Designed miniproteins, single chains, continued (4). Designs and how they scored, part 56

Each design is a single chain, and the fold is of that chain. pLDDT is the mean over its residues in the fold that is shown.

## One batch from the design tools (miniprotein)

Design m13929
Fold by ESMFold2-Fast:
Structure m13929 (fold): chain A 55 residues (1-55)
Amino acid sequence: SDALLRELAERYGISVREARGAIRAAGISGTAKRVAAHDLGISVGALNELAREMA
């Protein structure tokens, strides 16, 4: 949900806009997922958690 995505993004110190961009990148490839997580300073696990809230 949008509310849970917002709360998780805040918990990881990123904006919802950054979270949505990283989730889209994660859908392209495993390499793009790792790069997006690294660029935001979060773990791949954190990005996977954010992506679950968009599904």
Scores: mean pLDDT 79

Design m13930
Fold by ESMFold2-Fast:
Structure m13930 (fold): chain A 57 residues (1-57)
Amino acid sequence: KPYYAPALADEAPPVPREAWIQAFRDALKAGVMTREEAIRGAQRVLGLSREEAEKLL
């Protein structure tokens, strides 16, 4: 067991899941991202399945 707490693992994302979903929706509405890019981004950031990301967006 390590003697020090890992600083990187202790730094949780400051942005809640709901705010990330809203940001992706805004990007899609503005035409900044394609639907495919937004789905892949949501899967990577939020750990969602393809179907879940598609339903949320």
Scores: mean pLDDT 70

Design m13931
Fold by ESMFold2-Fast:
Structure m13931 (fold): chain A 81 residues (1-81)
Amino acid sequence: SAKVEAFLAELERLIKELEEALKNKDKEKAKKILEEIDALLRSISPEELATLSPAEQEALLAAVGRVQELLEKNKEFIESI
C-alpha cells in the first residue's frame, strides 16, 4: 500500500542518515536517529504488520537487518553513546 511504501521510504531515509552520523562519529546525531528509527518501528501496529504483503514483509525485514548490521559493525561507538 502507499502508506507502507511511505513508511519504508522514511525508514530508508533514517538508515541513510544513521550511516552518515556513524561515518562522521556524531554521537548526538546517531542517538537522535536511533531514537527516530525506534519510534518509527513502534508506530506500526500489530494489525498493520499482519496486513503487509510478503514483498512488504521482506522489505521491512531487510531494512531492520540493515539497522542491526550497522549497530553490530559500530558496536563500540554505539555502546559509547
Scores: mean pLDDT 83

Design m13932
Fold by ESMFold2-Fast:
Formats: sequence, structure tokens, C-alpha cells
Structure m13932 (fold): chain A 96 residues (1-96)
Amino acid sequence: SELERIEQEQEEIEREVKEIAKNLTEEDIKIIKEALKRVEEVREKDPLAEEEIYEIKKETVMKLGVAGEEASKEEIERKFYLLAAAVALLELEEKK
């Protein structure tokens, strides 16, 4: 069913995020946080700067070795999303 498919996809994403979070170093976390800040600053200056935002995401995922030079835009976007989610999870755990 559609609901079962959505639940499986959510469980897979949650597992991937937790696995990434477990393996991130303090240096990796700093790199991801800097990239997130740069994306936010670009968005505030020009909300249509999609190409510049994409390049920040691409540089970040390549620098952390989670995507290769031949990675598709979809793969880069997905990998960056997982990295951002992993950092957010770690920040929530530190506040508890």
C-alpha cells in the first residue's frame, strides 16, 4: 500500500541519518554547519540563487567523500539532506 511504502521510506531515511550521525567527526560537523550557514546567507541575499546553493551542497558532499564527481544532482541533494539531518539530530541530543 501507499502508506506502507511511505513508512518504509521514512524508516530507511531514519536509519541512514543515525548511521551518518554515528560516523561524523567534529571536523565533519563543522564543515556541514558552515555549509548550512552559507546556504542560508545565499538564500537571504538572493532567494533565486539555486545554482550557487547547489554548488555549496556539491562541494560539501564531495569534500566529505559521500558523493563522487559524477554524482547526479538528485544524489547530491539527497546526500546533503542526510548530512544536514544528521547534524540536526546531534545538536538536539546535545541540548538534552
Scores: mean pLDDT 80

Design m13933
Fold by ESMFold2-Fast:
Structure m13933 (fold): chain A 96 residues (1-96)
Amino acid sequence: MEFLKKVFDELIAAFKAIKPDHPKLSDLLIKSIKKTYEYLETIKDEKKQILVLEMTLGSIEILLIVEYRVTGDPKLKELFDKVAELSQKVAEERKK
């Protein structure tokens, strides 16, 4: 539980701090992240929670890199790098 919350808190904090020039996209992603967190809290299997979190982070990475390639906004690349860092931490937790 604590690990899951920490990853989501860091993710939301990164979106709020980096502020790409796409406020609607940032707001939509924050809402999507919060809804995913609520869904994960309903899952009793910890291994399934970690897998869903890993897949969710991967989906966010794809969206961010696609938008970066279209807009050239370097803040989207900074967000991508932060999400990739969190994805690595999730993969390490899965190995425990």
Scores: mean pLDDT 77

Design m13934
Fold by ESMFold2-Fast:
Structure m13934 (fold): chain A 76 residues (1-76)
Amino acid sequence: AAEALERAKKENEKAGNKEGAEAAEKALKAYQQGDLLSALDYADKAKEENEKAGDKEGAEAAERAIEEITREIGER
């Protein structure tokens, strides 16, 4: 999940999408702190912002992070 969130942030920064990059960064920070629910919420926002910006790579990275975080929640 962390690598996917870092990828989402980098793709957003590269595309000039500040909102998506900020959401991905907040998701990564929440994930690193063990707050999986906040990480999932921010990752969802990152995906939405990437889709609005037409950044398919960033949206796919955020989607992967959502899938991985959801799996971790199910394991706990």
Scores: mean pLDDT 79

Design m13935
Fold by ESMFold2-Fast:
Structure m13935 (fold): chain A 88 residues (1-88)
Amino acid sequence: NPELRETLKLLLELNKKGLSLQQARELGMPQETIDRIEQLNKLIQKINDLLENNDPEIVETVKALEAGPPLSEDEFDELLLELAEKLK
């Protein structure tokens, strides 16, 4: 699922950079972009809730995604699907 992959990748980048809704508004970003950041923040919260429970499988999956290369496209998509299934 390319949308889920891109969303989770953006979540990890935004979590690292700390891009806030306030900063997005101050930069004059369009409302559509602000709404997307708000949705991404909700997904970050769900991921953080799972990480707080110290699920070693989720923690390892997130660390693999954050490490970046050398994961192949298929390996990255598989990890994202596994993480998304655990978010249900």
Scores: mean pLDDT 57

Design m13936
Fold by ESMFold2-Fast:
Structure m13936 (fold): chain A 78 residues (1-78)
Amino acid sequence: KEEEIERLKKEAVEAAVAGDKEKVYEYGKKLGRLSKDEDEMQRQVQEVGSEILAKLGPAAYPYINALGRGAVEGLDEK
């Protein structure tokens, strides 16, 4: 499912750039569900968050927060 994870990461960045916080949260949940453990989830969230921050600057933080909240919920479902 490595290809699925990479697609979700790209889609999360695109959703953040489009200003869709709800979609970023849902992509976060999917990433959390696909993560093996908390360390993997944190790495995926950090990579996506860094790309969002690079594109949006300080405006990125609400989207990074939504992504992280979703990822934690997705991991808890595992």
Scores: mean pLDDT 82

Design m13937
Fold by ESMFold2-Fast:
Structure m13937 (fold): chain A 83 residues (1-83)
Amino acid sequence: MLEEAKRAIEEAKKKLKEGDLEGALKHLDEAVKLLRPYDPESALEAEILLGMARIALSIGDEELAKKLLEEAIKVLEEGLKKL
């Protein structure tokens, strides 16, 4: 389970590097779901950041979306590091 969350984060990082922001978002959404039972606070913080990233993408602000996705990755990695 935690290995699956780590794998989802690594896939999201790969998608971000490829410029696939929607792909990164989907993988991070999965990581949030996997982390939630173990660290609900980090999962909620990441979920909020992902929601903001979706709004940024919907208005064409890819720079803001990318920054929010990078912050979500940081939050999720810190959550996993505690476990």
Scores: mean pLDDT 85

Design m13938
Fold by ESMFold2-Fast:
Structure m13938 (fold): chain A 94 residues (1-94)
Amino acid sequence: LEPPEAGELPDDVVAVTAEGTLTGTAFTGQAVLKNSGTGEVVEADVTGTVTVSGTAVSGTLIARAKGKVYRGPVSGTVTGTAVTLSGLMVASDA
């Protein structure tokens, strides 16, 4: 997902790569959050609600790390019960 603004991501926007499992539409997993402006990398537990169409997965994730809540749309794939998701998340204070 591209940010709506041209140029570099704001320092409150992070790129996410998450891996986890599904129970119905509930996603639970772990994510690597990378701030594109600063290069800082944070590992976090993530949860969210997703929809599955064939092997395609899309939805919204929520992560909590370093006193912040990260939320954003994600998309990815499922293989068996294993899910890999990526997207951009926006940070707000927890």
Scores: mean pLDDT 75

Design m13939
Fold by ESMFold2-Fast:
Structure m13939 (fold): chain A 95 residues (1-95)
Amino acid sequence: LTEEQRKEMDKGAGEVAASVGIVSLKKGMENGTVTPEDLRAGIELAKKVIEMGKETESERVLRLGIELAKLIKEGAEAIGDKELAEEAEKLIEEA
């Protein structure tokens, strides 16, 4: 594989991870089944995806990480977890 092909594969992995996380959290929030533990795991995933987007210079991966963080903020606000919502907002602003 060329270095460009490896970079594209790494971007794809980040896109899949973020996309699955986004779909899962949206469905859980719509159904009222999201737990604070799910949201904390989501923030950690969003941090990793954002870092991956910056390191691979992938605007698409970066944007997916930011969208995941926005979704976590909405979920945290819905369950009344202000600290978690503030952490998600900070992550969005720093991205």
Scores: mean pLDDT 80

Design m13940
Fold by ESMFold2-Fast:
Structure m13940 (fold): chain A 87 residues (1-87)
Amino acid sequence: GELLERARQLLEQARQAIQQGNLSQARQLILQAEDILREIAPNNLEVQVEIGMARISIGVGRVIGDEEWGLQRAIEQLERALEIIEK
């Protein structure tokens, strides 16, 4: 319900922040969406895998010097987590 819609809105706001070049804001919004997904689906292993992959994508983006790429991958992975929850 309400928390799922909030997570979806945060990911949409993160996409807009990336388009505007505000990568720090995008990262903060992604982490807020992750927090919501962890709370609503703590025992769903498929969701936990997608959240883990999102964290890896953010870390890899930092290491390779392409934070935008890492944040975009993280958004895609958290959107997959949303799809799993909505099944």
Scores: mean pLDDT 88

Design m13941
Fold by ESMFold2-Fast:
Structure m13941 (fold): chain A 98 residues (1-98)
Amino acid sequence: MGVATGILKVNGSNGTATAVAGAIGKENATTSSVGGVLTTNGIATVSGIPLAPGAEGTAKITAQVRGWDGTTLASASATLPLDGSEVTITLNDAGGVL
């Protein structure tokens, strides 16, 4: 089974980062998520994101930072070829309060 790896860079020390990866290129492609990763020094590394069986082509990885009330503070997405490539997603707080 394939897994996707994403590196999340978040400004600030308070909050959690989540990653959602969707497999594409297959009729029965599904979305998988890894939630609740705390940042250390503004960086969260998310690995082991499960992909659908037989996934090929590209995956879409979405990263979000949520505040204490569940409000989305920052969001970014990227596409990743399913060829062992890695993607880095950088999230910045627009208000300077992450």
Scores: mean pLDDT 46

Design m13942
Fold by ESMFold2-Fast:
Structure m13942 (fold): chain A 106 residues (1-106)
Amino acid sequence: SPLLAEVQRALDDFGLAVRLAITLARTRGVAAGEAALRAAMDGLTGELKALAAKYNVPEEVVAEILELVDEATARLTALLRAGDAEGALAAFEEMSARILALVEKA
């Protein structure tokens, strides 16, 4: 599916941004990591909304994906604040898998 490929790419780019946020939190302080993570989450949300519009994804599926992104944002922020890099990467992988499963069913 072209949609699945573009969502996978968006999630791969976001995964790189999560790793950057972890590095910034360790080297520049938690506030810098949080700012980078927030910018990355805003970017992912915008890209997913644009892809949903482009591919005419049902509004209920879009709502479910955005709820997963919001839940993951809160969890990733908490893990970043705690200095839990492994937990943050695992939370990203869980969100990514759940979004891809929803897109595949759409």
Scores: mean pLDDT 89

Design m13943
Fold by ESMFold2-Fast:
Parts: C-alpha cells; structure tokens; sequence
Structure m13943 (fold): chain A 116 residues (1-116)
C-alpha cells in the first residue's frame, strides 16, 4: 500500500541517519582517545580540544535520542530532514572548529525538537 511504502521510506531514512550518527560518534571517540588533529585534503590541520569533542559527543547523544523517538512515534519527512541538517551541522563543527555561537545554535535547535 501507499502507507506501507511511505512508512518503509521513512524507516530507511531514519536508519541512514542513525548509521551516519554512529560513524560520527566513532570518529569523535577516536579523536578524543588519540588527541591527533584532523588533516583535511588541502593539508589543513584541525585541532579540537577534549572539551569541544565532549560537547559534540553530548550533541550526538541528544540527536540519537531524537532519532530513536522518531523511530518509535513515526516522523514526517520534514522532521527527518531537520534531523539530517542537525547531523550535518555537528559534522561541520567537528571539521571546521566552528565558533561557540554555532554550537549554541545547534543546541537550541535540538532543544526545540526535544520539546516537539
């Protein structure tokens, strides 16, 4: 049925987000353990403090809970897209060591989704 196909599509999108989040968490944990800078393709080195990595890991954990809630309750395509944008913003924060204000904006958007 159309309802079954839409449900399956949403489930696949949520699974993809969860997989991407798990990969990001693994990479952040490795950075925390090694203390090594990230080397970008242009040779630029990005150094993240342990405190900054811990902040990103907390955002990852909060986003994980939102994905799990979306999987349980069902989520609209728009809600799934919003989760994807937040994941992308956390990844950008990791790669480019973005300002504290950018981290605050990500936290505020996660808080809004947690309030439903």
Amino acid sequence: SKEERLREFRERQLEALRSSLEELERELEELKETGKPIVLSNGKKVELSEEFIEKLLRLVERLRRLIEEAERKGASIKEIAELGVLLALIELARLYNVSEKSIEEIEENIEELERE
Scores: mean pLDDT 78

Design m13944
Fold by ESMFold2-Fast:
Parts: sequence; structure tokens; C-alpha cells
Structure m13944 (fold): chain A 94 residues (1-94)
Amino acid sequence: ALPPEQQALLRRAGALLMAAYEALGDDAILEAVAERLGISVGTVRRIIDDPSDPRAQEVADAALEVVLSHLAPEDRELVLAARRLLEELAEQQR
């Protein structure tokens, strides 16, 4: 099991991301991702519908950046710290 402090970090980061996502809405996020990647909203939707698409990770990363850009700087740092923790845990499972 994860230490309590790491579990608290992940829970808080998840709550911040969910609140930002709910505030923005799907259409606004899709439009912002399309603008960041220089593709159409229809192309973004197509990539999302096919998780095996080589661009799926690029779309996911762009969506996270859009959500993070709407967080206060201190909340953004907390979410990035949680992402690093998850990446480190995934590396240890390889």
C-alpha cells in the first residue's frame, strides 16, 4: 500500500483535476486540444475513439496541459508532483 501522505497527494490532485474538468466541460477541452495540436476537433474525437492510435498519448498530454492551465500555480505544482509520483510507481512495476 502507498504511504498515507502519498495517498493524500493523489486524492487531492484527482479532486483538483476533476473540479477543473467539470468547470471547463468536454467541448471546451476538445477545442483547446485541437488548437494546441493544430488539428480539427473531429480529428481529436477520432483519436479519442481509438486508444490504439499512435497520437492517443499526444492528445491525452495536450488535454492535461489544458486542464492544468486553468489551475492556480500552487495547485498545478501539486498535480504535477502527483503525476511524477505515478510515473515513478509505474517505473518500479516494469
Scores: mean pLDDT 80

Design m13945
Fold by ESMFold2-Fast:
Structure m13945 (fold): chain A 68 residues (1-68)
Amino acid sequence: MMVTEELLRKLEAATGLGLSEEMRQELLGEPLKTVIDFFAALLGKTLSEEELEAILKDPSLAVEFFAK
């Protein structure tokens, strides 16, 4: 699954991270896993294999996970 602009904006809002336009363009069209790994690394968060699999099936769970 590739990341959409809508999903990327929801992730930005949930994390409170101000992405530069350059970073946003680099992430747009990347696989969902790549973008989730990027946000997790920036926030110093670790995802279990089960949490990552759940997010890949339902990307809305990523918004909730990063809002914690």
Scores: mean pLDDT 75

Design m13946
Fold by ESMFold2-Fast:
Structure m13946 (fold): chain A 95 residues (1-95)
Amino acid sequence: MLTPFQTLLRRLSDVRRMLLDGEPYDTVIARLQELADEARSLGDDYFAAVAEDLIGRVREISAAPPEQRDLLVGQLLKTMDDQVGLLISRRGNEL
């Protein structure tokens, strides 16, 4: 059975895939906002803060000159991978 935490991780994975697939930034921001709201409703303030930081980064990419966007997306994807690792580590390897 999926825990609430595993459900949040799946939603974050979906957002990462949306970024890779070149989905509109507004759509990505909306999905991250849903994720942050869900995390807060579950009392996971740390996960909510991670989602809110990612929203800020997506907004930065959207506002950046086109020639910088590919680099910034790459940096965001790495940040997401690092944050997923930290989130899993904080909850234990079996989550």
Scores: mean pLDDT 81

Design m13947
Fold by ESMFold2-Fast:
Structure m13947 (fold): chain A 92 residues (1-92)
Amino acid sequence: SSKIEELIKKINELISLLDQGKIDEVLEKLPSLLKELQEYISTLKDEKKKQQLQTLLTSLEFWAEELKENNNEGARIALKNHLNQIKSILKE
């Protein structure tokens, strides 16, 4: 799916920005990606995959808020790990 490829490209961009320490750019771009992921997930017929992705989105929103408020390394690592997990599930 071209939509999956587009989502993966945006996830890879955010991971790259996190690795570069460009936190303000991550926080600016993340809400748009979360909205697009929510819209994509709503179209899924696989209830297990849908639930897994919804759980990961909730965790992403939590760690994004932690990163915004505290700018700590643990929040950055957690956000990157969750983005990689979403990317893996999207490729299934």
Scores: mean pLDDT 87

Design m13948
Fold by ESMFold2-Fast:
Structure m13948 (fold): chain A 61 residues (1-61)
Amino acid sequence: SVREELLALLREVDELLKTASGEEQRAANAALGQAAELIAQGRYEEALTVVRELKARLEAA
């Protein structure tokens, strides 16, 4: 399900953030905040897009 994929991606982002710089972590906080608001609104597909884009950025760094 979209919710299961979202939770898996959030876990992957959490692992990537453990080795990220403080600057990268601060930048990621804005995207994670946006995703949290979308989840609170039941907009899981849009939250999934935000988290996927965040993961791609962290993997590229």
Scores: mean pLDDT 83

Design m13949
Fold by ESMFold2-Fast:
Structure m13949 (fold): chain A 63 residues (1-63)
Amino acid sequence: MIPVTVSGLTPEAADRLAVRLVIEGLAEDPRVEGDTLTFKVKDEEAVERAKELAAKYGGTVTV
């Protein structure tokens, strides 16, 4: 499991991205902490998909 952090989100965008990650099967229990979202993904392909989604929501990804 690879830990992923997305920062720079609005709280609303963080909640929406968390729901999207669960629907896409990328994360089971993403944690929202204000403007930051933390979760774990299974592989590097999932990291790339998470980066694509985060960019759509205005977030910056750290792996």
Scores: mean pLDDT 82

Design m13950
Fold by ESMFold2-Fast:
Structure m13950 (fold): chain A 91 residues (1-91)
Amino acid sequence: MEEAAYEGGYRAAKIIIEKEKERPLSKEEIIEILTEELRKAGLPEEDAEAVAKAAVSPEAERERIARENGVEEQVEAALRGIREAKKEEAA
């Protein structure tokens, strides 16, 4: 579960970074890409959507969404994957 969330977040961030080189993406487009990659990585559909929404939200709202959906560990793992991808592209 956590490993799948990390991989999904990492892959989604790589896709988002590449697409944003051409144009800025909307919040809705980012959620869509995150949800799809998290599902491909092995998260259930409902969990993937909740993790994607939490990951793009401000910290307080993120914590609420994660807790209400029981995906706190998956959100943390996905954010680690996203941070790793951003770090690689920035270096």
Scores: mean pLDDT 84

Design m13951
Fold by ESMFold2-Fast:
Formats: sequence, structure tokens, C-alpha cells
Structure m13951 (fold): chain A 92 residues (1-92)
Amino acid sequence: MAEEELEKLKKEFLEYVRKAAEYLKKYLEEKDEEYFKKALEYAEKAAELALKSMETPLSKKEAVAAVLGLALLHIGKSVEEVEKFFEELIKK
């Protein structure tokens, strides 16, 4: 990729991760499902950018999960808290 194109994609990716983190933080504080849906929307946008820019064997679902994990880490959650969050999601 051209250097300028890659830098633009990185900025857009980080912006979507930041938005996902913002809504995920609101969801964890207020437990409002609407905020979780918004977090998923931005995580999906970030995941689509990552999948489009990288040749990766990750499925869209796996890429979205990775972005949600990154968003949780961004808001100050530990790796253990991230693992617990995904355990709760998978057990439904």
C-alpha cells in the first residue's frame, strides 16, 4: 500500500476502536443494551477496515472480537477482565 493510504487506514481504524471503547464503557457503567449495539457497530467497522487492509485468515466474527478486546484494553480493562467479558458473551 501507499504510505499515505496506510496512515489514513490506521487513523480510521483507531477512531472506530475509540468510538467502540466509548460506547462499551457506557454499556459497562449503565448496562444499557443500546450502547453495546453501538459498540458492536463501530467494532464491525474497525474489523472490516482491518480485514480489507490485511490478508488474514480471521473471520469477520473473530476480527470483531479482537477489536472489542482492544477497545476493552483501551478503557483500562485487564486481560483477565477481557477474557471474562468474552466468556459471558460465548455462554449464551
Scores: mean pLDDT 76

Design m13952
Fold by ESMFold2-Fast:
Structure m13952 (fold): chain A 73 residues (1-73)
Amino acid sequence: MEKALEAAESAVAELRAQGYGDTPEAIGLAAKRANEVAGGFGAIYATALVMGRTKEHAERLYQATLDGKAAAA
């Protein structure tokens, strides 16, 4: 989780500097960037947590990513 948290914090800081709010779309963009750096291990979950989102919100975003991977396989 260490690399995922670092990547998530960096991505969130960049998006906030660009004027993105704490929306699901902004979390998704930050999570994608974190995933590119740290790999798929909890990157979406870590990003949602860094942005102060609820556990339920983080779980929904993470599940959507798993469902996307399952559909592609």
Scores: mean pLDDT 60

Design m13953
Fold by ESMFold2-Fast:
Structure m13953 (fold): chain A 63 residues (1-63)
Amino acid sequence: MLSPEEQARVVAGMIAQAQAAIAQGDFATAQQIIDDLRALSKTLPPELAAQVEAQVADLEAQL
């Protein structure tokens, strides 16, 4: 299992990739990353999971 610091870095990287995909108009890739973030959030500590869910909602609003 990843450390909390490693988990936070992985999440940040995935969010950045989803934002880049949206900026490029690649909504299919963005949706895939959003789905992966949702799956990952179920395994994260509650505080980090809540942050991921908020970011996912923001990303979906841009689709």
Scores: mean pLDDT 81

Design m13954
Fold by ESMFold2-Fast:
Structure m13954 (fold): chain A 97 residues (1-97)
Amino acid sequence: DIEKLIEEARKIMVEIAELIKKYFPDYKSPIKDYSEVPKSIEEALERIQLVLDEVSDIFKKAEEEGKSDSPEIKELAKLTNKLLDIAVELKEKQKES
């Protein structure tokens, strides 16, 4: 269950990274490597937070440029919401562990 949630989060983070690379190529990610599987809930949540911070910066830039309703921003928001749902589940599992 936990391992499956971590793997689902990793896949979504990779999808977000590819979307950012495709539509926001000038954005310089602070994340060095998306390929490593998180070894714990804590590591997974830390990586999720870094991705959420990155996406927050992109959303702010899109709002400033009047592009908040663009298809690429809506796609990014959809992936971000899925990642947030997994983060909530991981936090709940962390409290039970």
Scores: mean pLDDT 78

Design m13955
Fold by ESMFold2-Fast:
Structure m13955 (fold): chain A 99 residues (1-99)
Amino acid sequence: SVEEKLRELAEWLKKELEEAKKNPLNKEEAEKLLKEIDERLEPLIFLADELLEKGVSPELSEEQKRKVALSLVHRRVLEIIAEEELGEERLSDEELLSG
C-alpha cells in the first residue's frame, strides 16, 4: 500500500538521520543520500496517483497530479517523522530545501 511505503520511507530516512549524527556525511555521501531519497520518492509519486484517485474527486492534469502527489508524499513522511519525536527543528533541517 502507499501508506506502508510512506512509513517505510520515513523509517529509512529516520535511520539515515541517526546514522548521520554518529558519522557525519561528507559532500559525496550527502549527494548520494539525496539521490537515493529522490529515487525512493519517484515510485511513490506514481503510486500516490492511486491514493489521490481514492481520496480526491476532481480530475487533475498530469502535472497537477504529480505536484499534489509529491507534496502529499513529502508531508506524510515529515508527519511520520514528527510523530516519532524528531522535533520541528530537525524536520526543518531535513526538508531538502535547507529551509
Scores: mean pLDDT 60

Design m13956
Fold by ESMFold2-Fast:
Structure m13956 (fold): chain A 70 residues (1-70)
Amino acid sequence: MSRVKLRMLDVALEGLKQGLPEEVIIQRITDVGQQALDAGEITPEQMRQIVMEVVRALQEGKLEELRKKV
């Protein structure tokens, strides 16, 4: 798993722990992706793929399962 995906998962899990609305958590996930893209850590296609995977895991209640796959 990439460092960027781990950062997105950690941000999403922290958001859930704080009781943040799903829309706010999704925005924070996207912000991590945008920061990584701007830093040249990932490509635009990789950003889209990782964001979609993490958002899907958030919506399905599988963030912890995805985090453990590392």
Scores: mean pLDDT 82

Design m13957
Fold by ESMFold2-Fast:
Structure m13957 (fold): chain A 72 residues (1-72)
Amino acid sequence: RKDKILEYLAKHGVGKPVPLSEVIKAVGLSEKTVIRLAKEDPLVEYDEKKKTLRLKGPGSEVTAASVLASVK
């Protein structure tokens, strides 16, 4: 399931590219299934040339500024 992919990517760090082979090994899904789920999930970016997946955290672009504004 896509939740397994998201969990694995989150453990490796938001925005860090993870090789497709590592994701397949961790989640136990076929390459075709992993690629399909990654393409359908707006939180996951799949790089076909590099065969890597990375997690886009919701609000990741706002992280530094938002945290600084809410923390004194």
Scores: mean pLDDT 68

Design m13958
Fold by ESMFold2-Fast:
Parts: C-alpha cells; structure tokens; sequence
Structure m13958 (fold): chain A 57 residues (1-57)
C-alpha cells in the first residue's frame, strides 16, 4: 500500500512510494496519501515527499 509506505520510518521506502504515487497521476489517491502522511510526518518530510511526487507526475 503506497499510503502505508509513504509513512515508513525508512526514508528510502518513503521516497520510492512518493515516486510511484506521482507516476499514478491520481490526484484523489495523492490527496488521500498526503493527508494520511501529514498526521505523522513533519513539515520538511512533507515538502520532500510533495516535491518527489510532483517531479514524477
């Protein structure tokens, strides 16, 4: 599950999930996954994930 992997304690796993999520180009899935991640990740982590997602769309 991309949403679960996006909140992984392993940064490499989170970045891989973000790349895969961007490639889906599914805005509803991206919104759901980022909303879930925002509950556990800090601002810097969220900015990094958002940038990777956008770069892979």
Amino acid sequence: DLTERLTSPDRAVRLQAARELGKTKDLALIHEALTHAARTLDRAEMIELGSVILDNM
Scores: mean pLDDT 85

Design m13959
Fold by ESMFold2-Fast:
Structure m13959 (fold): chain A 98 residues (1-98)
Amino acid sequence: NYLEKLEKELKEMLERKPSEEEIKEFLRKVLKLDEETAEKLLESIKSGTSNDEVGEKLSEVLKELIKKYGFDTAIEIHKLVLEFLLEVRELEEEEKKK
């Protein structure tokens, strides 16, 4: 099951505290983002500021995932990635408090 493998991979990355390079590579692999978009998304997460260009690109990725995996699976992939990125942001905020 692709979703179970994805969830396990995300959990393992969070437990070992992923580097920025690992996060960008994961985003490129799973969401098929180009390097520039993955970098902008990571920067948006770190700053806590929304980025309309990144939002538009994520919307396009969701449409492609729906075509490839179907609606339910695409939504679950999108949800898992967003939850992962929120966890990454919380780790960044905790490091800034030290």
Scores: mean pLDDT 72

Design m13960
Fold by ESMFold2-Fast:
Structure m13960 (fold): chain A 89 residues (1-89)
Amino acid sequence: SLPVYEEVRLVRVPRDASQEEIDQVLAQAIQSLEAAGYQIQGVERIPGEKEIKFADGYSVKMKVEAVITAETEVLGHKVRVTTYIAYYL
């Protein structure tokens, strides 16, 4: 089996964003991923503090509203993208 390569993407929303605004941002993020050839594997809407880890080993704790997991294939390798919809600190 080929290894899965992981990419982390962050979409920030205002601290005072309404649920309707969050839903619109989430829908736009999903549409953008699908337009780029990704297949949506899951959408998690469990608000809370999450530790977001980047490829360089840097990590940050942010309040997250939603997490989108999407997958595609690039040059014969499977790429998994985890997109966090997170509030500004």
Scores: mean pLDDT 81

Design m13961
Fold by ESMFold2-Fast:
Order: structure tokens, then sequence, then C-alpha cells
Structure m13961 (fold): chain A 91 residues (1-91)
């Protein structure tokens, strides 16, 4: 059977949490080069997920004000700049 939206969301959380510090640093460098990213996807059973790559905590606070919940967060500092990777959900 196909995985549920909650099972897919949990896998996204686990994938982010299991990234090495080096992998997070590499992703952070790419985000500083190409700019911040937000990718929202509709999962089965009415679950909406977002992968966010942000260069400011203000973006996370804005999304939280819009009803998004942070499930997992990783951060790295590259050249004195913070990059934040997050898995978020909206229910």
Amino acid sequence: SMPSGEELLQRMVEELENLSEEEVQEMAREILEYGPQSLATELPNGVTAMFLAATSREEIERLKAEGWEVLAERSAEVDGKEVILAIMTKR
C-alpha cells in the first residue's frame, strides 16, 4: 500500500535530522549562492508539507504566522551568515 501523508512527512523529518553537519554546510553554501527556497507539496490524506531553506529567521516567523508548524530544523553558518533548513506542515 502507498505510505500515508503522515508517514511521508515523518520520513522528510528524519531525512533532515539525519543530515551530517558537512551535508548541512554544503546545502547552506548552495542556498547562499542561489537564494532562499520554499517547496510546498500536498501529501496524501490532506497533509501539506514544506521544505524551507531560508537565510533569515524572519521567513520562518512569517510562515508560522500563516499557520505553518516547524517539525524539524537544521542550521549552519557560512561566511558569518545563518542558513536554516526546515520541514514544516500545515493542517
Scores: mean pLDDT 86

Design m13962
Fold by ESMFold2-Fast:
Structure m13962 (fold): chain A 75 residues (1-75)
Amino acid sequence: MIDPEKLKAFWDAFQKRLAEELRKDPDIFNKPLEERKKLYVEIVKRVAEELGLFTPEETQQLIDNILKLIENREK
């Protein structure tokens, strides 16, 4: 289980990165689901690396969680 404070730091950083990517390419949310998944996975990996708070296993859990959120939104 990931520490709630680490999760909060992750989500704050993730939201900022996603907003920056949206400003660079407003069509991101109109791209195919598979392309959007790749973008979100890249943002998760970058944020986890920059924060330095997560193990590789915890980083994979964050990736799995974001992919589930995206899949649920597209249903």
Scores: mean pLDDT 77

